# Ledger of designs, part 53: designed miniproteins, single chains

Each design is a single chain, and the fold is of that chain. pLDDT is the mean over its residues in the fold that is shown.

## One batch from the design tools (miniprotein)

Design m1830
Fold by ESMFold2-Fast:
Structure m1830 (fold): chain A 97 residues (1-97)
Amino acid sequence: SKGLVYLDAILHALLTGDLTIAEATLVMEHLDKKPEYRPAINPIKNRYLPLTGSLERALEVMLKDVERNPALKDYILNQKGLDATIAELKKIVAELK
């Protein structure tokens, strides 16, 4: 879904250093306000947020899980068509600063 591609783009940008954890957290909070992007946010809110107590820590734990799974990490890093979505995320960060 459109929402899930945003989660893949956030994880890709975190793995490449295009976004910091703090910037990704701001993006996630902004996207959670829009119903069309909630599919990207709901997995982290439902699985990681209860374990960590904060969205920032939830995102850190999710990123570590991706880094520990070579097949998932390779899937995220080699996924095509994320550049436009990553550019959109960077624009959101710039507008929130």
Scores: mean pLDDT 83

Design m1831
Fold by ESMFold2-Fast:
Structure m1831 (fold): chain A 84 residues (1-84)
Amino acid sequence: IELPAPEERAEAAEAYRKLAEKYLELAEKEEDKEISEKLKEIAELYRRLAEALAAGDEAAARAALEELLKAAEKLKELIEEKLK
């Protein structure tokens, strides 16, 4: 994965920081403790991804993205279980 130019990385980092804030807001409003905790985990991972991109740390960005994909999959499983 090739990291963009510094200005482009800053824009991407800002977008991911906004996603982190959105997921934190969703977690605060969520009544289900398990779903709330998973939303907080996803928010933290978006924040880590934003920090890695801002720093130009390709390895940290990849690690954060991989953890984020795993957390998203677990959130889907929790939501599916709660809907039944």
Scores: mean pLDDT 79

Design m1832
Fold by ESMFold2-Fast:
Structure m1832 (fold): chain A 82 residues (1-82)
Amino acid sequence: SEDYEKGKAAYEAGNYEEAARYFGKAADAGDVSAAPLAARAASLAGNYELAARYGAVAAAAGLSPGVVDPAAFTRAYAKVTA
């Protein structure tokens, strides 16, 4: 996926907000393996709402969510699912 490769390049460069956007697009297009990477990148960028959203997608697919702070993930997930 082009979005996956762009997300990977941004992540390797430390551009976590950009990485989260591209990994998110790849996950939304059906590349569920990008979901834990989107969650991790979003968490590193401080966007816990986006991290919780893609963490939930990853968990539903049986993948490990890549979130930095489990408490922040739980709080953000409650807001997304409310």
Scores: mean pLDDT 76

Design m1833
Fold by ESMFold2-Fast:
Structure m1833 (fold): chain A 82 residues (1-82)
Amino acid sequence: SIPALDEREFSPEEQRVLQEFNKVSLEIVELARKLPPEEAKKVFEKLKELHLQAQEAVQNQDLEKLKEVLSEAKKLLEEVKK
């Protein structure tokens, strides 16, 4: 199936973690847009670092590191919630 091509290089657990990371990342972006510019800049800087770490984890097939990056993203999301 064509929809399955995006997932064929990942384990089912990696797919779930990556999907959750993308969801959390989008929520952070939406909330950060409502913050003062200097606070938003700090949040986007942290999110950029997490994105790079997630890319490295995916390239290395490092599920443990990818889960750690997701955990850090969830912490960032809680920090930006009002």
Scores: mean pLDDT 79

Design m1834
Fold by ESMFold2-Fast:
Structure m1834 (fold): chain A 87 residues (1-87)
Amino acid sequence: ASEEELTKLIEELGKAGVAGDAERAEELALRLGEMAAETPLTEEQAEKLYEAAVAAAKALGLELSAEEEEQLKAQAAALPAAMAAQA
């Protein structure tokens, strides 16, 4: 249930970002943060989260540099291992 809900929130965040709905993107990001604290992210979910975060940043009018995008991608890819190490 929680893992499916987390995946659904990541997908909805991506949709809000593509639609340019900054208010919805912010609300979904907060909910996703709360759920991610309780449920460890899979590698696939971390990749989806990275994509959704980039889309949401664009919706908020934030320009990410190529270096910032790569850094965010690396952080998302490391999340499953980092969460396992902290557990």
Scores: mean pLDDT 66

Design m1835
Fold by ESMFold2-Fast:
Structure m1835 (fold): chain A 59 residues (1-59)
Amino acid sequence: MSLGHRVAAQDLGLSVETVRRILDEVRAGRISVAEAARRLGISPASVSQLLELDAATPL
């Protein structure tokens, strides 16, 4: 989980915690993929890729 979040956070100039929190909001259904993309300053497709990377690293 941390590698994908670290890379995304570094590319976006955001903290890893901020990226994780926004992705958790999408998974909880509190915000849409489009809203997360707006908050992170990336495309909706990039948000979907980050969600897939997070899902590929099981707890």
Scores: mean pLDDT 67

Design m1836
Fold by ESMFold2-Fast:
Structure m1836 (fold): chain A 63 residues (1-63)
Amino acid sequence: SAAEEARAKAAIDGVNKLLADTQAKYQSEADAGSPETRKKYEEKLKEAQDIADRAIKAFENAV
């Protein structure tokens, strides 16, 4: 339904905004940290992207 499509779009938009904010925060911490801290936050960035991709796919399939 149109209402389900609208809810899915809003949820996807929310995930994309949260991902962007999370990426900015983790990148800032990676840039400011030691080499060990940088590696840790590079792994967290990858994990955040994977979580977002799965969430978006789930919302796309919820129509």
Scores: mean pLDDT 83

Design m1837
Fold by ESMFold2-Fast:
Structure m1837 (fold): chain A 94 residues (1-94)
Amino acid sequence: STFEELKERLIEELEEGKEALEKKDWEKFKQEMREVEGIVLEILYDPSVPEEKKKEVREIVAEFLKKAEEALKNKDWEKGVEIAEEAIEKIRKV
């Protein structure tokens, strides 16, 4: 399904963001988060994706970004990786 393809792409970009955090590469992490935002917008504006799935994806990604920014403000890269792993697991369950 179109949603499963978009979901797979979203997971791949989140995993690349996690890899950037493991390498403490802030610029690459920001680039990967822009790609994540693009995929989320594709999901939100695709009429074939159920509205409940759109809401779940948006809420998971919004919480991830909020928690990741807080961890990175404290220079807690390991916590950032943990938060990314939690977001990936939650998206897999949508």
Scores: mean pLDDT 87

Design m1838
Fold by ESMFold2-Fast:
Structure m1838 (fold): chain A 93 residues (1-93)
Amino acid sequence: MERRERLVRLAAAEILAAKIPDLQQYFDFLREVEKEIPRPPVSEFDPELEQRLNDAIRRILKEGLPDEEVAKLLAEAFGISEETVRRIIEELK
């Protein structure tokens, strides 16, 4: 997984949690994961941390925000194409 894609997933989870007040408890988890993400190349990223991040994003996505809206928000926030973001979201389903 590319570092850029990982950051997009983390940002998606945080943006979704901010729109769903009941999920604010996920902010602590997301901040914890972000602190543990290494600055070295993505090849050194812990697979367990990536799995935990993906699980958190899936739970947030199940709260009913449309994939299209999530893709738009992430594309705008990170300057990434909506198509790339939609691919990441679809991979997490």
Scores: mean pLDDT 55

Design m1839
Fold by ESMFold2-Fast:
Structure m1839 (fold): chain A 63 residues (1-63)
Amino acid sequence: AVKAEIRARLAEFAARQAPVVRAAKAAYEAGEISREEYLAIMQAVADEQLALNEEIHALAAAA
């Protein structure tokens, strides 16, 4: 059960964040956003992934 929940959370995160990361990279490469804006978006994604890792650790520890 816990392994299935961990996989589901990782898949959901990837599905939600992949288009955001792709859009940010495309916009930066096209010159639509600044380097600062691009780095801020990437940092926000990294922060969300860190929070997800902490949540997954808690889930695994509770099982």
Scores: mean pLDDT 82

Design m1840
Fold by ESMFold2-Fast:
Structure m1840 (fold): chain A 99 residues (1-99)
Amino acid sequence: HMAEKIAEAVRYIYEALKLRREGKPDEEIRSLFEKARQYLKEATNDQELIDLVFDAAVAIRSDEELDELITKILNAKSPEEIKQILKEFVERRVAELRA
């Protein structure tokens, strides 16, 4: 339940950022962010988890990375496992940028 909603939030944030890079209309971008926010509100009140979802989605570089992250989230057994998956993804990206 929570995992599917978190996965959808990640997808919508990623797509919104992709449209922003392509110079698409603000209304389209806002619509996708609103969908992401709705899924997050339904999934959790944990601000740390919400922040991690956003940080991870921003860190995604390709549709392949999106699919890998979504698969891991959907296979998670608890909210704590989802947090760990997201933290590890963000930490790997930060390490790559500093290398």
Scores: mean pLDDT 85

Design m1841
Fold by ESMFold2-Fast:
Structure m1841 (fold): chain A 80 residues (1-80)
Amino acid sequence: SEREEIIKELMTKEGLSESAAETLVNAREQAIKEAPKEIEEEKKKIKEFIKNDKSVTEKEAKEIEENFKKEVEEVKKELV
């Protein structure tokens, strides 16, 4: 599996023990799992600012949301 390959690389390249490599991978997986929530919170803040700013249109708000979605998908692809 991808996870087992990463653990093996950390042990081989970084000289980590198996338990240390597993701990690092677990921490990275947790951060990746939490990243979408942080992105959603930032999107929510952007929407709130746009609602209060008379110079920003609903079209611009949608474009910002779509750009964020694309960035999230690119990050996910890098992790596969």
Scores: mean pLDDT 66

Design m1842
Fold by ESMFold2-Fast:
Structure m1842 (fold): chain A 70 residues (1-70)
Amino acid sequence: MEEKLKKEALDLARQMAEAAAAGDSKKTDELSKKLTKVIDEAKKKLGKDVADRIAKLASDEFARTLNELK
């Protein structure tokens, strides 16, 4: 479960960074909402500590991907 939610969060973070780099604010917002749902599911099923860890990984992946696309 943790690995699946982590992969989903990282994939959404990458897509969000691509949308942001393209200037698509609407798509970036929609993907951000999907990412929030994944983090909320992780918190409910795996606890706050695991959800916080996944959220940090997604945030780091978003920043790295966005920087690579500049």
Scores: mean pLDDT 82

Design m1843
Fold by ESMFold2-Fast:
Structure m1843 (fold): chain A 94 residues (1-94)
Amino acid sequence: SAAAERAERVELVGKLLDAIKKVNPNATKEDVIQFFEDTELHKALELSEEELEYLAELILEYKDDPAALAERLEREHPELAARLHEVLKKSLSD
């Protein structure tokens, strides 16, 4: 269902935000970009430099609100939201 898919996206985005905070609770935009590079998520997501900067800015803006991050990303960049969901599902699912 659409509700179940949305709940899964919010949960996965929440896990990503928690992973970033675990490494650095006071992460800057540069620290978020470095996290993506160190984890190779930028390669798995096939991010351009502009997309990587955009995601880093959204993560900082919505660091405590994974639902708002997921909703804004899906609304503004639905293709990137879909790529993020697939990559996080593979990377963060045990």
Scores: mean pLDDT 83

Design m1844
Fold by ESMFold2-Fast:
Structure m1844 (fold): chain A 87 residues (1-87)
Amino acid sequence: MKEREERSRQLAREIVDKLLESMVKTALEIFKKEGVNYEEVVEAIKNKDWDKLIEISREIIEKYRGKNPNLVIEADILLAVAEEKKK
C-alpha cells in the first residue's frame, strides 16, 4: 500500500508540473501577442529569477487593470507560479 501511495503522489506532482508549464506557455503567448514585457518575462523564467518575475507581473497587473483583462489574468497566473517556485 505505501509504495502505491508514494507512486500516486509522484504522478500527482508530475501532473501539477505539466499543468504549470502549460499555464506559463499560454501566458507567454498572450504577452508576446500584446507586445508586453515578453523578453523580460522569458529571461526571468530562463534564469529562474522568481523575484524579477513577481515584479514584472505586478507591474503588468497595475498598468493594465481595467484596460486589458486577459493580460491581467495571465500576469496573475505568472505571479502565482513565481511565488510557488520561490518556496
Scores: mean pLDDT 76

Design m1845
Fold by ESMFold2-Fast:
Structure m1845 (fold): chain A 87 residues (1-87)
Amino acid sequence: SIEEELKKLAEELIKLVEEGRARHPQYRDQLDLILKGAKEALENKDAEGLLKTAESVRRLFEQAGDTELAERASKIEEEIKKLIEKM
């Protein structure tokens, strides 16, 4: 179901942001704000909000030079876009 797919993508994004907090403590405040946004999007079943949080964390990881986390964020972003097309 769409709700199950949204929950799975939100949980994957939350884990990615938490991993980013561990790797990049200098960006902790920005990542905490993104994490809050991802959790709120999950609670509200807000796919558009989740997409914005995925885009934000991808850009932050790109700025940090973390190509691995940026690529993982990009993949989640693409999957959220596909989910929105089904809604």
Scores: mean pLDDT 88

Design m1846
Fold by ESMFold2-Fast:
Structure m1846 (fold): chain A 107 residues (1-107)
Amino acid sequence: DDDLLKQAQQAADEMEAQVNSLGQALLQQLVDSGNTYGADAVRKALEDGFQALERFVEEARRRGRELIEKGLVPVGNSLVGAAVNQSEANRQQLEQTAQQLIAQLAA
């Protein structure tokens, strides 16, 4: 069903945008915390950011299961895949930025 594949792509695109929006907000909080409170605040913001992304992916998995149970298998799978992939990208960006800021604050 072409409509079902289109719905799957739309669900993936919307989920990717939502996860990336959260990831960018977490990145800004990490940078602001580091600049205001130093390296220990960066480490805390990194951990808090990982937990926030994990909780968002868990909610996406719940929504994906509900869609699959309703027979919208491609939509559910695409939504979960987009959430996991984008969350991994945002996690890597947070970790790299945290490492760079901690190094700069220690210098």
Scores: mean pLDDT 90

Design m1847
Fold by ESMFold2-Fast:
Structure m1847 (fold): chain A 74 residues (1-74)
Amino acid sequence: MSLEEWTESALKLIESFRDASPDQLRQIVLYLVRELREAGLSDEEIAEILEAIKKTLDEEHQKVIDEVLEEFLK
């Protein structure tokens, strides 16, 4: 699967949880990160997908993505 196809799949998944609580969204994002890592994507590629997702979310949900990116960059 291409990076573009992964981004589209991730966006569709996250849009299904757009009205979810920040804690619920965090669980889904962490699940997504794990699946992407298991699929063999690099940390850089995963960060690019998360940045693309962040741009489609409201401010409250964007903070969830920022927290995951910060923990991932450790």
Scores: mean pLDDT 78

Design m1848
Fold by ESMFold2-Fast:
Structure m1848 (fold): chain A 99 residues (1-99)
Amino acid sequence: SKIEKLKEEFKKLFEEGKFEEAAKKLIELLEEVAKEKESVEFKGLKVPKNAKVWIEGMAGVLDIDLETTPLEEVIKKILEYAKKNNISIDDIINFITGE
C-alpha cells in the first residue's frame, strides 16, 4: 500500500540521519493515514489524532514553540531527539498512526 511504502521510505531516511527529509516524509505518511482514520486539523494539515497528541507532547518536552515553529522543523527536532536517545521508530510510527 502507499502507507506501507511511505513507512519504509521514512524509516530509511531516519536511519540515514536525513532528518529534514524524514520529517517531510513523515508528514506525507500522516496525511495518507488521516484519509482512512479519525483525524484532526493541526498546523494547517489533517493528521491522525495520536500524531497531534505525540507532537504536542514532544514539543513540550523539548521546549519547542509550536506557534512560531513550522511543523517540518518541529518533527525534525523530535526525530533528532529520538535517534540520539535510541527511541524505537517502530513504536513511534505505531502510536502516531493508531496501529
Scores: mean pLDDT 85

Design m1849
Fold by ESMFold2-Fast:
Structure m1849 (fold): chain A 65 residues (1-65)
Amino acid sequence: SLEERIQQLREEKKKIEAEMDKLVAELNATTDPEKRQALQDKLLELSSKYFELNVEIKRLERELA
C-alpha cells in the first residue's frame, strides 16, 4: 500500500541518518587525510540519498492526503 511504502522510506531515512551521524563522529575523530576523504565521499552519497528520500516521502504524503 501507499502507507506501507511511506513507512519503508521513513525507515530507510532513519538508517541513513544513523549512518551519517556515525560517519560525522568518525570524521571529527580522524586526522588521516585519506580516511577523511573516504568518509566525506560516503557522507556526500548518503546526503544525496537522504534528500531524495525526503522529496519522495513528501510527494507520497501529498498523494495520500
Scores: mean pLDDT 87

Design m1850
Fold by ESMFold2-Fast:
Order: C-alpha cells, then sequence, then structure tokens
Structure m1850 (fold): chain A 76 residues (1-76)
C-alpha cells in the first residue's frame, strides 16, 4: 500500500511541477492547480486500504483533470 501511495504522490508532484513551469499560466490557475494537487496528495496519504487508495486516485484524477482542462483553455 505505502509503495503505491508514494508512487502516486510522486507522479502528482512531478505533473504539478511541470504544469507550474508552463509559460503564460495565470496566477489564479497556479493557485487552483496547487490547491488541487495538495488536496489529492492529502487524500492519498490518508488512504488506509486499497479501496480507499482507489477512491482517492479517482478523486485526484477528476480534480486534476478539470484543472488541466482549464489550463489548456487558458493557454489556447
Amino acid sequence: LEALKARAIAKIEADRDAALALEGLPEELREELTAAADAAIAALRAARSLAELEAALREATARLGEVARRIAAALA
């Protein structure tokens, strides 16, 4: 469980850092991305079972996917 949590958290952190490095990203979206990533990481850290980890990963995917869509629209 802990190894899977650590890997998922590391990927979210790497993806967040890559997105924050994007030129022209509005400050509001930087704050939203940081908040969404922090919430996702906290949920993953709180997971006590594989079922909870799976639920946290689904929530993280939904939250970060919505922020990613807004970033893509802002940079278009």
Scores: mean pLDDT 80

Design m1851
Fold by ESMFold2-Fast:
Structure m1851 (fold): chain A 96 residues (1-96)
Amino acid sequence: MRTPEQLVQETLELAKKENVPESIIEKLEEVGKILIDLSNKYTNKEPLSKEDIKKIQEAQEKLTEIMKYAKENGKEKLYQQVMLVADILLIYYSLS
């Protein structure tokens, strides 16, 4: 099973290969940082704070924008990969 860090790296590499706009890449990088931070807190058995919940909501909004871009521009592989990122984020949210 891929680690959150590996999934984020693979998604960013795919986005760069598909020549997506820098604004989309920046949103993916921000989501990736949030996901890695949440994964580290889960591994260390640290409870999620109110600030962590706010960051999850911000990441969900960014993922929705990225998915919309991918769908509208026929980037099916990117869309599927971002859906996996969104699913993992929802799992961490359910653990809060």
Scores: mean pLDDT 81

Design m1852
Fold by ESMFold2-Fast:
Parts: C-alpha cells; sequence; structure tokens
Structure m1852 (fold): chain A 83 residues (1-83)
C-alpha cells in the first residue's frame, strides 16, 4: 500500500544516492510538499526535503539549505520502484 522512490542522482553529493522516499499509494505528491527521505540501509538516517517536480515515474526533491554561504543545496532525482 506504499510506493517507493529511490534516489538515482544527486546534483552535489553522490552519498545521497541510496536514500528512499516511501509514499502512501493513495497520496498524490505535489510540488511544494515536504517529504522525509530515509537511507535504505539505515532508516534512522532521515533527510527532509521539498518536492520540486512530480513526473509519471520520477520525483525531483530539493534537500539542504541555500540560506547559509557554503551550504550546498542538492537536487535529487528519484525513480519509482516496485516493493
Amino acid sequence: HMVTYRVVSASNDPSLIGYALHVRKDKKLKPGDLVALRHAEDPSRILFGRVLEVKENTVVVEVGSADIPGSGRDVLTLEKVEP
């Protein structure tokens, strides 16, 4: 009853590849939604992000802060996967 999306690319930090987003099948993601991504091997490692774009099988999420000089924002591309 959940849909899983896995991070397949990160614009700045490749260590973020391996995080996953779990969404209820009845919930439609929208640009602007706040989401929590969890590391696939360590679910206690949580990243908070904001949905930028929703496509048929992909979601684009922004994580990090642009307000602090030297703090990079990452733009993550996630692909829908079967459980």
Scores: mean pLDDT 74

Design m1853
Fold by ESMFold2-Fast:
Structure m1853 (fold): chain A 104 residues (1-104)
Amino acid sequence: PPAAPVVLSARGTANLLAALATRKKDEKLKVTVRLYGTNAPADAVDDELVAGARFLASESFTLDASETSDEELLARIFEAAERLGAPHRTEYETLLAEVTVEKI
């Protein structure tokens, strides 16, 4: 089969956007990407993607909120998800990434 696409969960996307909108320049952010494999197609609704999802791996990284653009943050999240998912891309139809952001 073709390599499984990486999809951000709706909840993870909303949490990320909220954190970006409320961040202060003097804050460090800890971002955790949790990757799940699911046999639902990538265009399925979030409930369907989550219902059969199996946890595969997680990675955390820190960012300085002051100079990190939204594009740079999203690029780092997708890079982490793709790297975590690389061993599993042929095992599942879709790789689902959940993102949490914590102020440190």
Scores: mean pLDDT 72

Design m1854
Fold by ESMFold2-Fast:
Structure m1854 (fold): chain A 91 residues (1-91)
Amino acid sequence: ADPEEIDREVELGLILIGLAVVKNDLEQGKPIDVDYLRKLLDRAVELAPTLSEEDRQIVLDALEEGAKLAEKNGQTEAAKLFRDAIERIRA
């Protein structure tokens, strides 16, 4: 096991957990901490080029779900942050 591989796997896991927490809050109609979300999404965008296509798709799917939930709940700033992150990862 390479320390850089472990660091990437840990970072991916933390990002996915963070996205799951945000998704749960959105599903419950709770207001999202936009500053927390922005930092989380910036980490996801930075990590994405280092991921396998399969892992990158897992991240994109999580972001797409988050965007749809934010849009459904009228949280326009959160929805925009998710959509901007998807565009940056796909670029």
Scores: mean pLDDT 84

Design m1855
Fold by ESMFold2-Fast:
Structure m1855 (fold): chain A 76 residues (1-76)
Amino acid sequence: LAEEAAEAARRAGRALAELFRALGDEEAAEQALADGEAAAEAVRELVARGDLEAARAAAERARALAAKAEEELAAL
């Protein structure tokens, strides 16, 4: 669970980074990757303290964000 939720957060960061790079914004792409790693660490902390519902909600939001970024990239 913790690693799956963390990977969802990292995937969202990577998807946003690809979108920003396609738009020519390398700084925003680097920030998106950093935000993804921070979100992955935050979700591991949620699982470690037993807040499984918050961790699942974060994973669902991350998956939705990745899907939206991937859809926007495909539309370019």
Scores: mean pLDDT 83

Design m1856
Fold by ESMFold2-Fast:
Structure m1856 (fold): chain A 75 residues (1-75)
Amino acid sequence: GDREIAEKAAQEALDRVPPETRERSYSDPAAALLHAVENRLPLWVLHGAKAAVHRQLGDDEMADYEYRKAAKAAK
């Protein structure tokens, strides 16, 4: 389903972030994305966290796409 596709894409993004970064502060995008996946948070939270990770990785195009998805899912 849509959530399974979103979770798979989230795991791919997380796999590109160094493990140490995933365990750092509450403001870390990778830690926020991991928290959203593990706790099965609403799709708008998952897409927002994915956008933050993509921005951290320097992929502004994918970050913008995911922020638009988060806004749509929040409505």
Scores: mean pLDDT 68

Design m1857
Fold by ESMFold2-Fast:
Structure m1857 (fold): chain A 78 residues (1-78)
Amino acid sequence: DAELAKKVRDLAVPRLEEAKKEGKISQESYDLAKKALDAAAAGDGDKASELFQELQKLDPESAKIATEIIVEAGKEVA
């Protein structure tokens, strides 16, 4: 549901920016996570999944942190 994905993006992106500012995730990992959330909000779940797979391969540690932030945002809007 693109409406649910938009709510998740709106909560998760500021939290991802904070994690990047705190040095918990890299700039490139932030960029990929944001693109994935934007794709999901646009209704493109396949592209979102592809971008998260790229993030996991590029930086598994940042991917874990980004995923935790996104999952928590999803729980708040579900």
Scores: mean pLDDT 85

Design m1858
Fold by ESMFold2-Fast:
Structure m1858 (fold): chain A 71 residues (1-71)
Amino acid sequence: SKDELIQIAKEMSKILEENGDYDTADFLRTLVDNADNLSDDEIKQMLKEVIRRVSKTDPETAKKLQQVFDK
């Protein structure tokens, strides 16, 4: 559901902020603020893309994001 995706995005944003990735955390907060203008599939694809990008520079953080996404 959209509410579950919003909760996932909020949890991922917090993990990114705790690991010093403020730019990606801010991107996810903006996504949450705009969630009413996005489909569930668009939100899922954006969250997957965030995990993919993070995995290139910080695979340990990406693994934590993936665990949150798989809830």
Scores: mean pLDDT 87

Design m1859
Fold by ESMFold2-Fast:
Structure m1859 (fold): chain A 72 residues (1-72)
Amino acid sequence: SLEEAVAEILGFGIALSQAPDEKRAEIVEELRKRLTPEQVRAAVAYLQEHPVSDEVRKRAEEIAKELLEKLK
């Protein structure tokens, strides 16, 4: 869904902000496996026009934790 794509984009953003530089390419590769470029563009466009709910923010934080743990 669009909301899940938004949560993914936010979660990847959090993970990228916390990851060392050498892990950033691996995180970007995971994003490409989980979302198409069209889904990324739709989620970014949604974020520019709409506020993010607490549920979406909590899901994004969970996604960020999963990514950082998986890429160790």
Scores: mean pLDDT 80

Design m1860
Fold by ESMFold2-Fast:
Structure m1860 (fold): chain A 69 residues (1-69)
Amino acid sequence: LPVSGAGAVLPTKEAADRAAEMLRERGPPSLGVSVVEQDGKWVVGAAGRMDPEELQRLVREAAEEALKA
């Protein structure tokens, strides 16, 4: 599989950190996860050798849950 990437923008560092933790728990061990501040918001990025549709789904689900926590 080629390297795929996906990301989500979250309003707070706490939400972004939660989403990143969920991605590390739910994704494959090789999944790279990062949290960066951009324009006063927090971007959670994930990259790895997996299906792009599945990666996008994992990121979306993690971001949605992080916002509700």
Scores: mean pLDDT 81

Design m1861
Fold by ESMFold2-Fast:
Structure m1861 (fold): chain A 65 residues (1-65)
Amino acid sequence: SLEEKLEQAIQIAIDEAKALLEAQGDEVVKVEVKLEGDKIIVTVTGSSGKEVVVERPSEFLKKLF
């Protein structure tokens, strides 16, 4: 369903944001997900206080099909 596809897209965005933060030598302490219009916005905060923001348009769903 479309909902399952959206949940999968959100999880991929979370995993990407975590990987980007971890690649900087930091550890993830907080994950925030916001759906804004046609965008998935994931903010990941590290133990150092650094934030990584990953923004994906709704058309990102098309890559999952």
Scores: mean pLDDT 76

Design m1862
Fold by ESMFold2-Fast:
Structure m1862 (fold): chain A 88 residues (1-88)
Amino acid sequence: SSLEEAKKTLEMYADYFGGEKVKEVEAAIRLVLDAVENGKKADKKIIDAVNILQEFLLELQKKFGLEPDAATLEQAKANLQKALEARQ
């Protein structure tokens, strides 16, 4: 899944971020994955976690110019946005 791709990306770039940022993103990934797997509603904590993940992905684009990963990052953003939507 795109959340697994985000986790792998965090693992690859962890040394380039401060420990607090890495912990924040790791916690956000775990919370969103748990919510998706267990069919939990998108409460404020889940929405906040998705926003943390989106900000992290944007920072990776700005900081590293991840052209090879651009498609994966856009797919991850789309999947995170779907997690925010209950219904259309």
Scores: mean pLDDT 63

Design m1863
Fold by ESMFold2-Fast:
Structure m1863 (fold): chain A 79 residues (1-79)
Amino acid sequence: MEAEEEKKRIEEEIKLMEESADKLASYYESKGYKEVAEMVKKLAEDTSKALKTEGRDAAAATEEKGLEEVQKKLLEWEK
């Protein structure tokens, strides 16, 4: 039963993450940062897949790497 609750929690986290990513991507698209918007959407997708298939540790590592890439792109665009 605990495992079923954890799966539901993961599904809810994925849903919230994708919803947040869509909002953030729309924001960056409105600013002309289309590449960053696409990276944000891909990050949410990759992290969601890792959460479902490899678990939380793998998902956290995927998210950390993806966020670093997004931040690097944002710094280039803020110059």
Scores: mean pLDDT 78

Design m1864
Fold by ESMFold2-Fast:
Formats: structure tokens, sequence, C-alpha cells
Structure m1864 (fold): chain A 91 residues (1-91)
């Protein structure tokens, strides 16, 4: 549903903001944090568009219905990649 896709997007944006906060505590983490915040802003913009436009826009927030090129799918991949980079830098 539209509400589920929006909820998924909000969770993704929250995860990206959490990762950004973590990255700012590690050496050279500022660029990683900035990337995560930029992607969180993109997800939030997509949430706003989905709320106003309906199903077609909400599909972009879903990793399943939007496919590999959706903002939801791309953002989930970036969360994983950035988290791995933070883990490497924190050791």
Amino acid sequence: TINQNISDGQTTASNLNSIANQSYSIPQGSSIGDTAQSQANNVNDSINNAQSSGDSQSNNLSGTTGGGNSIGSQSQQQVTQIQQQIDQQSS
C-alpha cells in the first residue's frame, strides 16, 4: 500500500541519518556522513512526492515494487555499503 511504502521510506531515511551520525564520530567520516544525509534527503523528497501523487511515486520508495533502480532499493544498498565502511574505519 501507499502507507506501507511511505513507512518503509521513513525507516530507510532514519537508518541513513543514524549512519551519518555514526560516521561523524570516526576519522575521515565526514564525507560518508554527508553522503548518507544527502541520500536521506532524497528519500524524504520521495516520501513527500508519494504522499501527494499516490501509487506511482510510492513505488520508488519500495525495494520490491520499484526494482533495482528505485530510490528505496538504492537507499537500502547504500545503508549496507556505508555501514560496512563505518565498520572498517572504526576498527
Scores: mean pLDDT 66

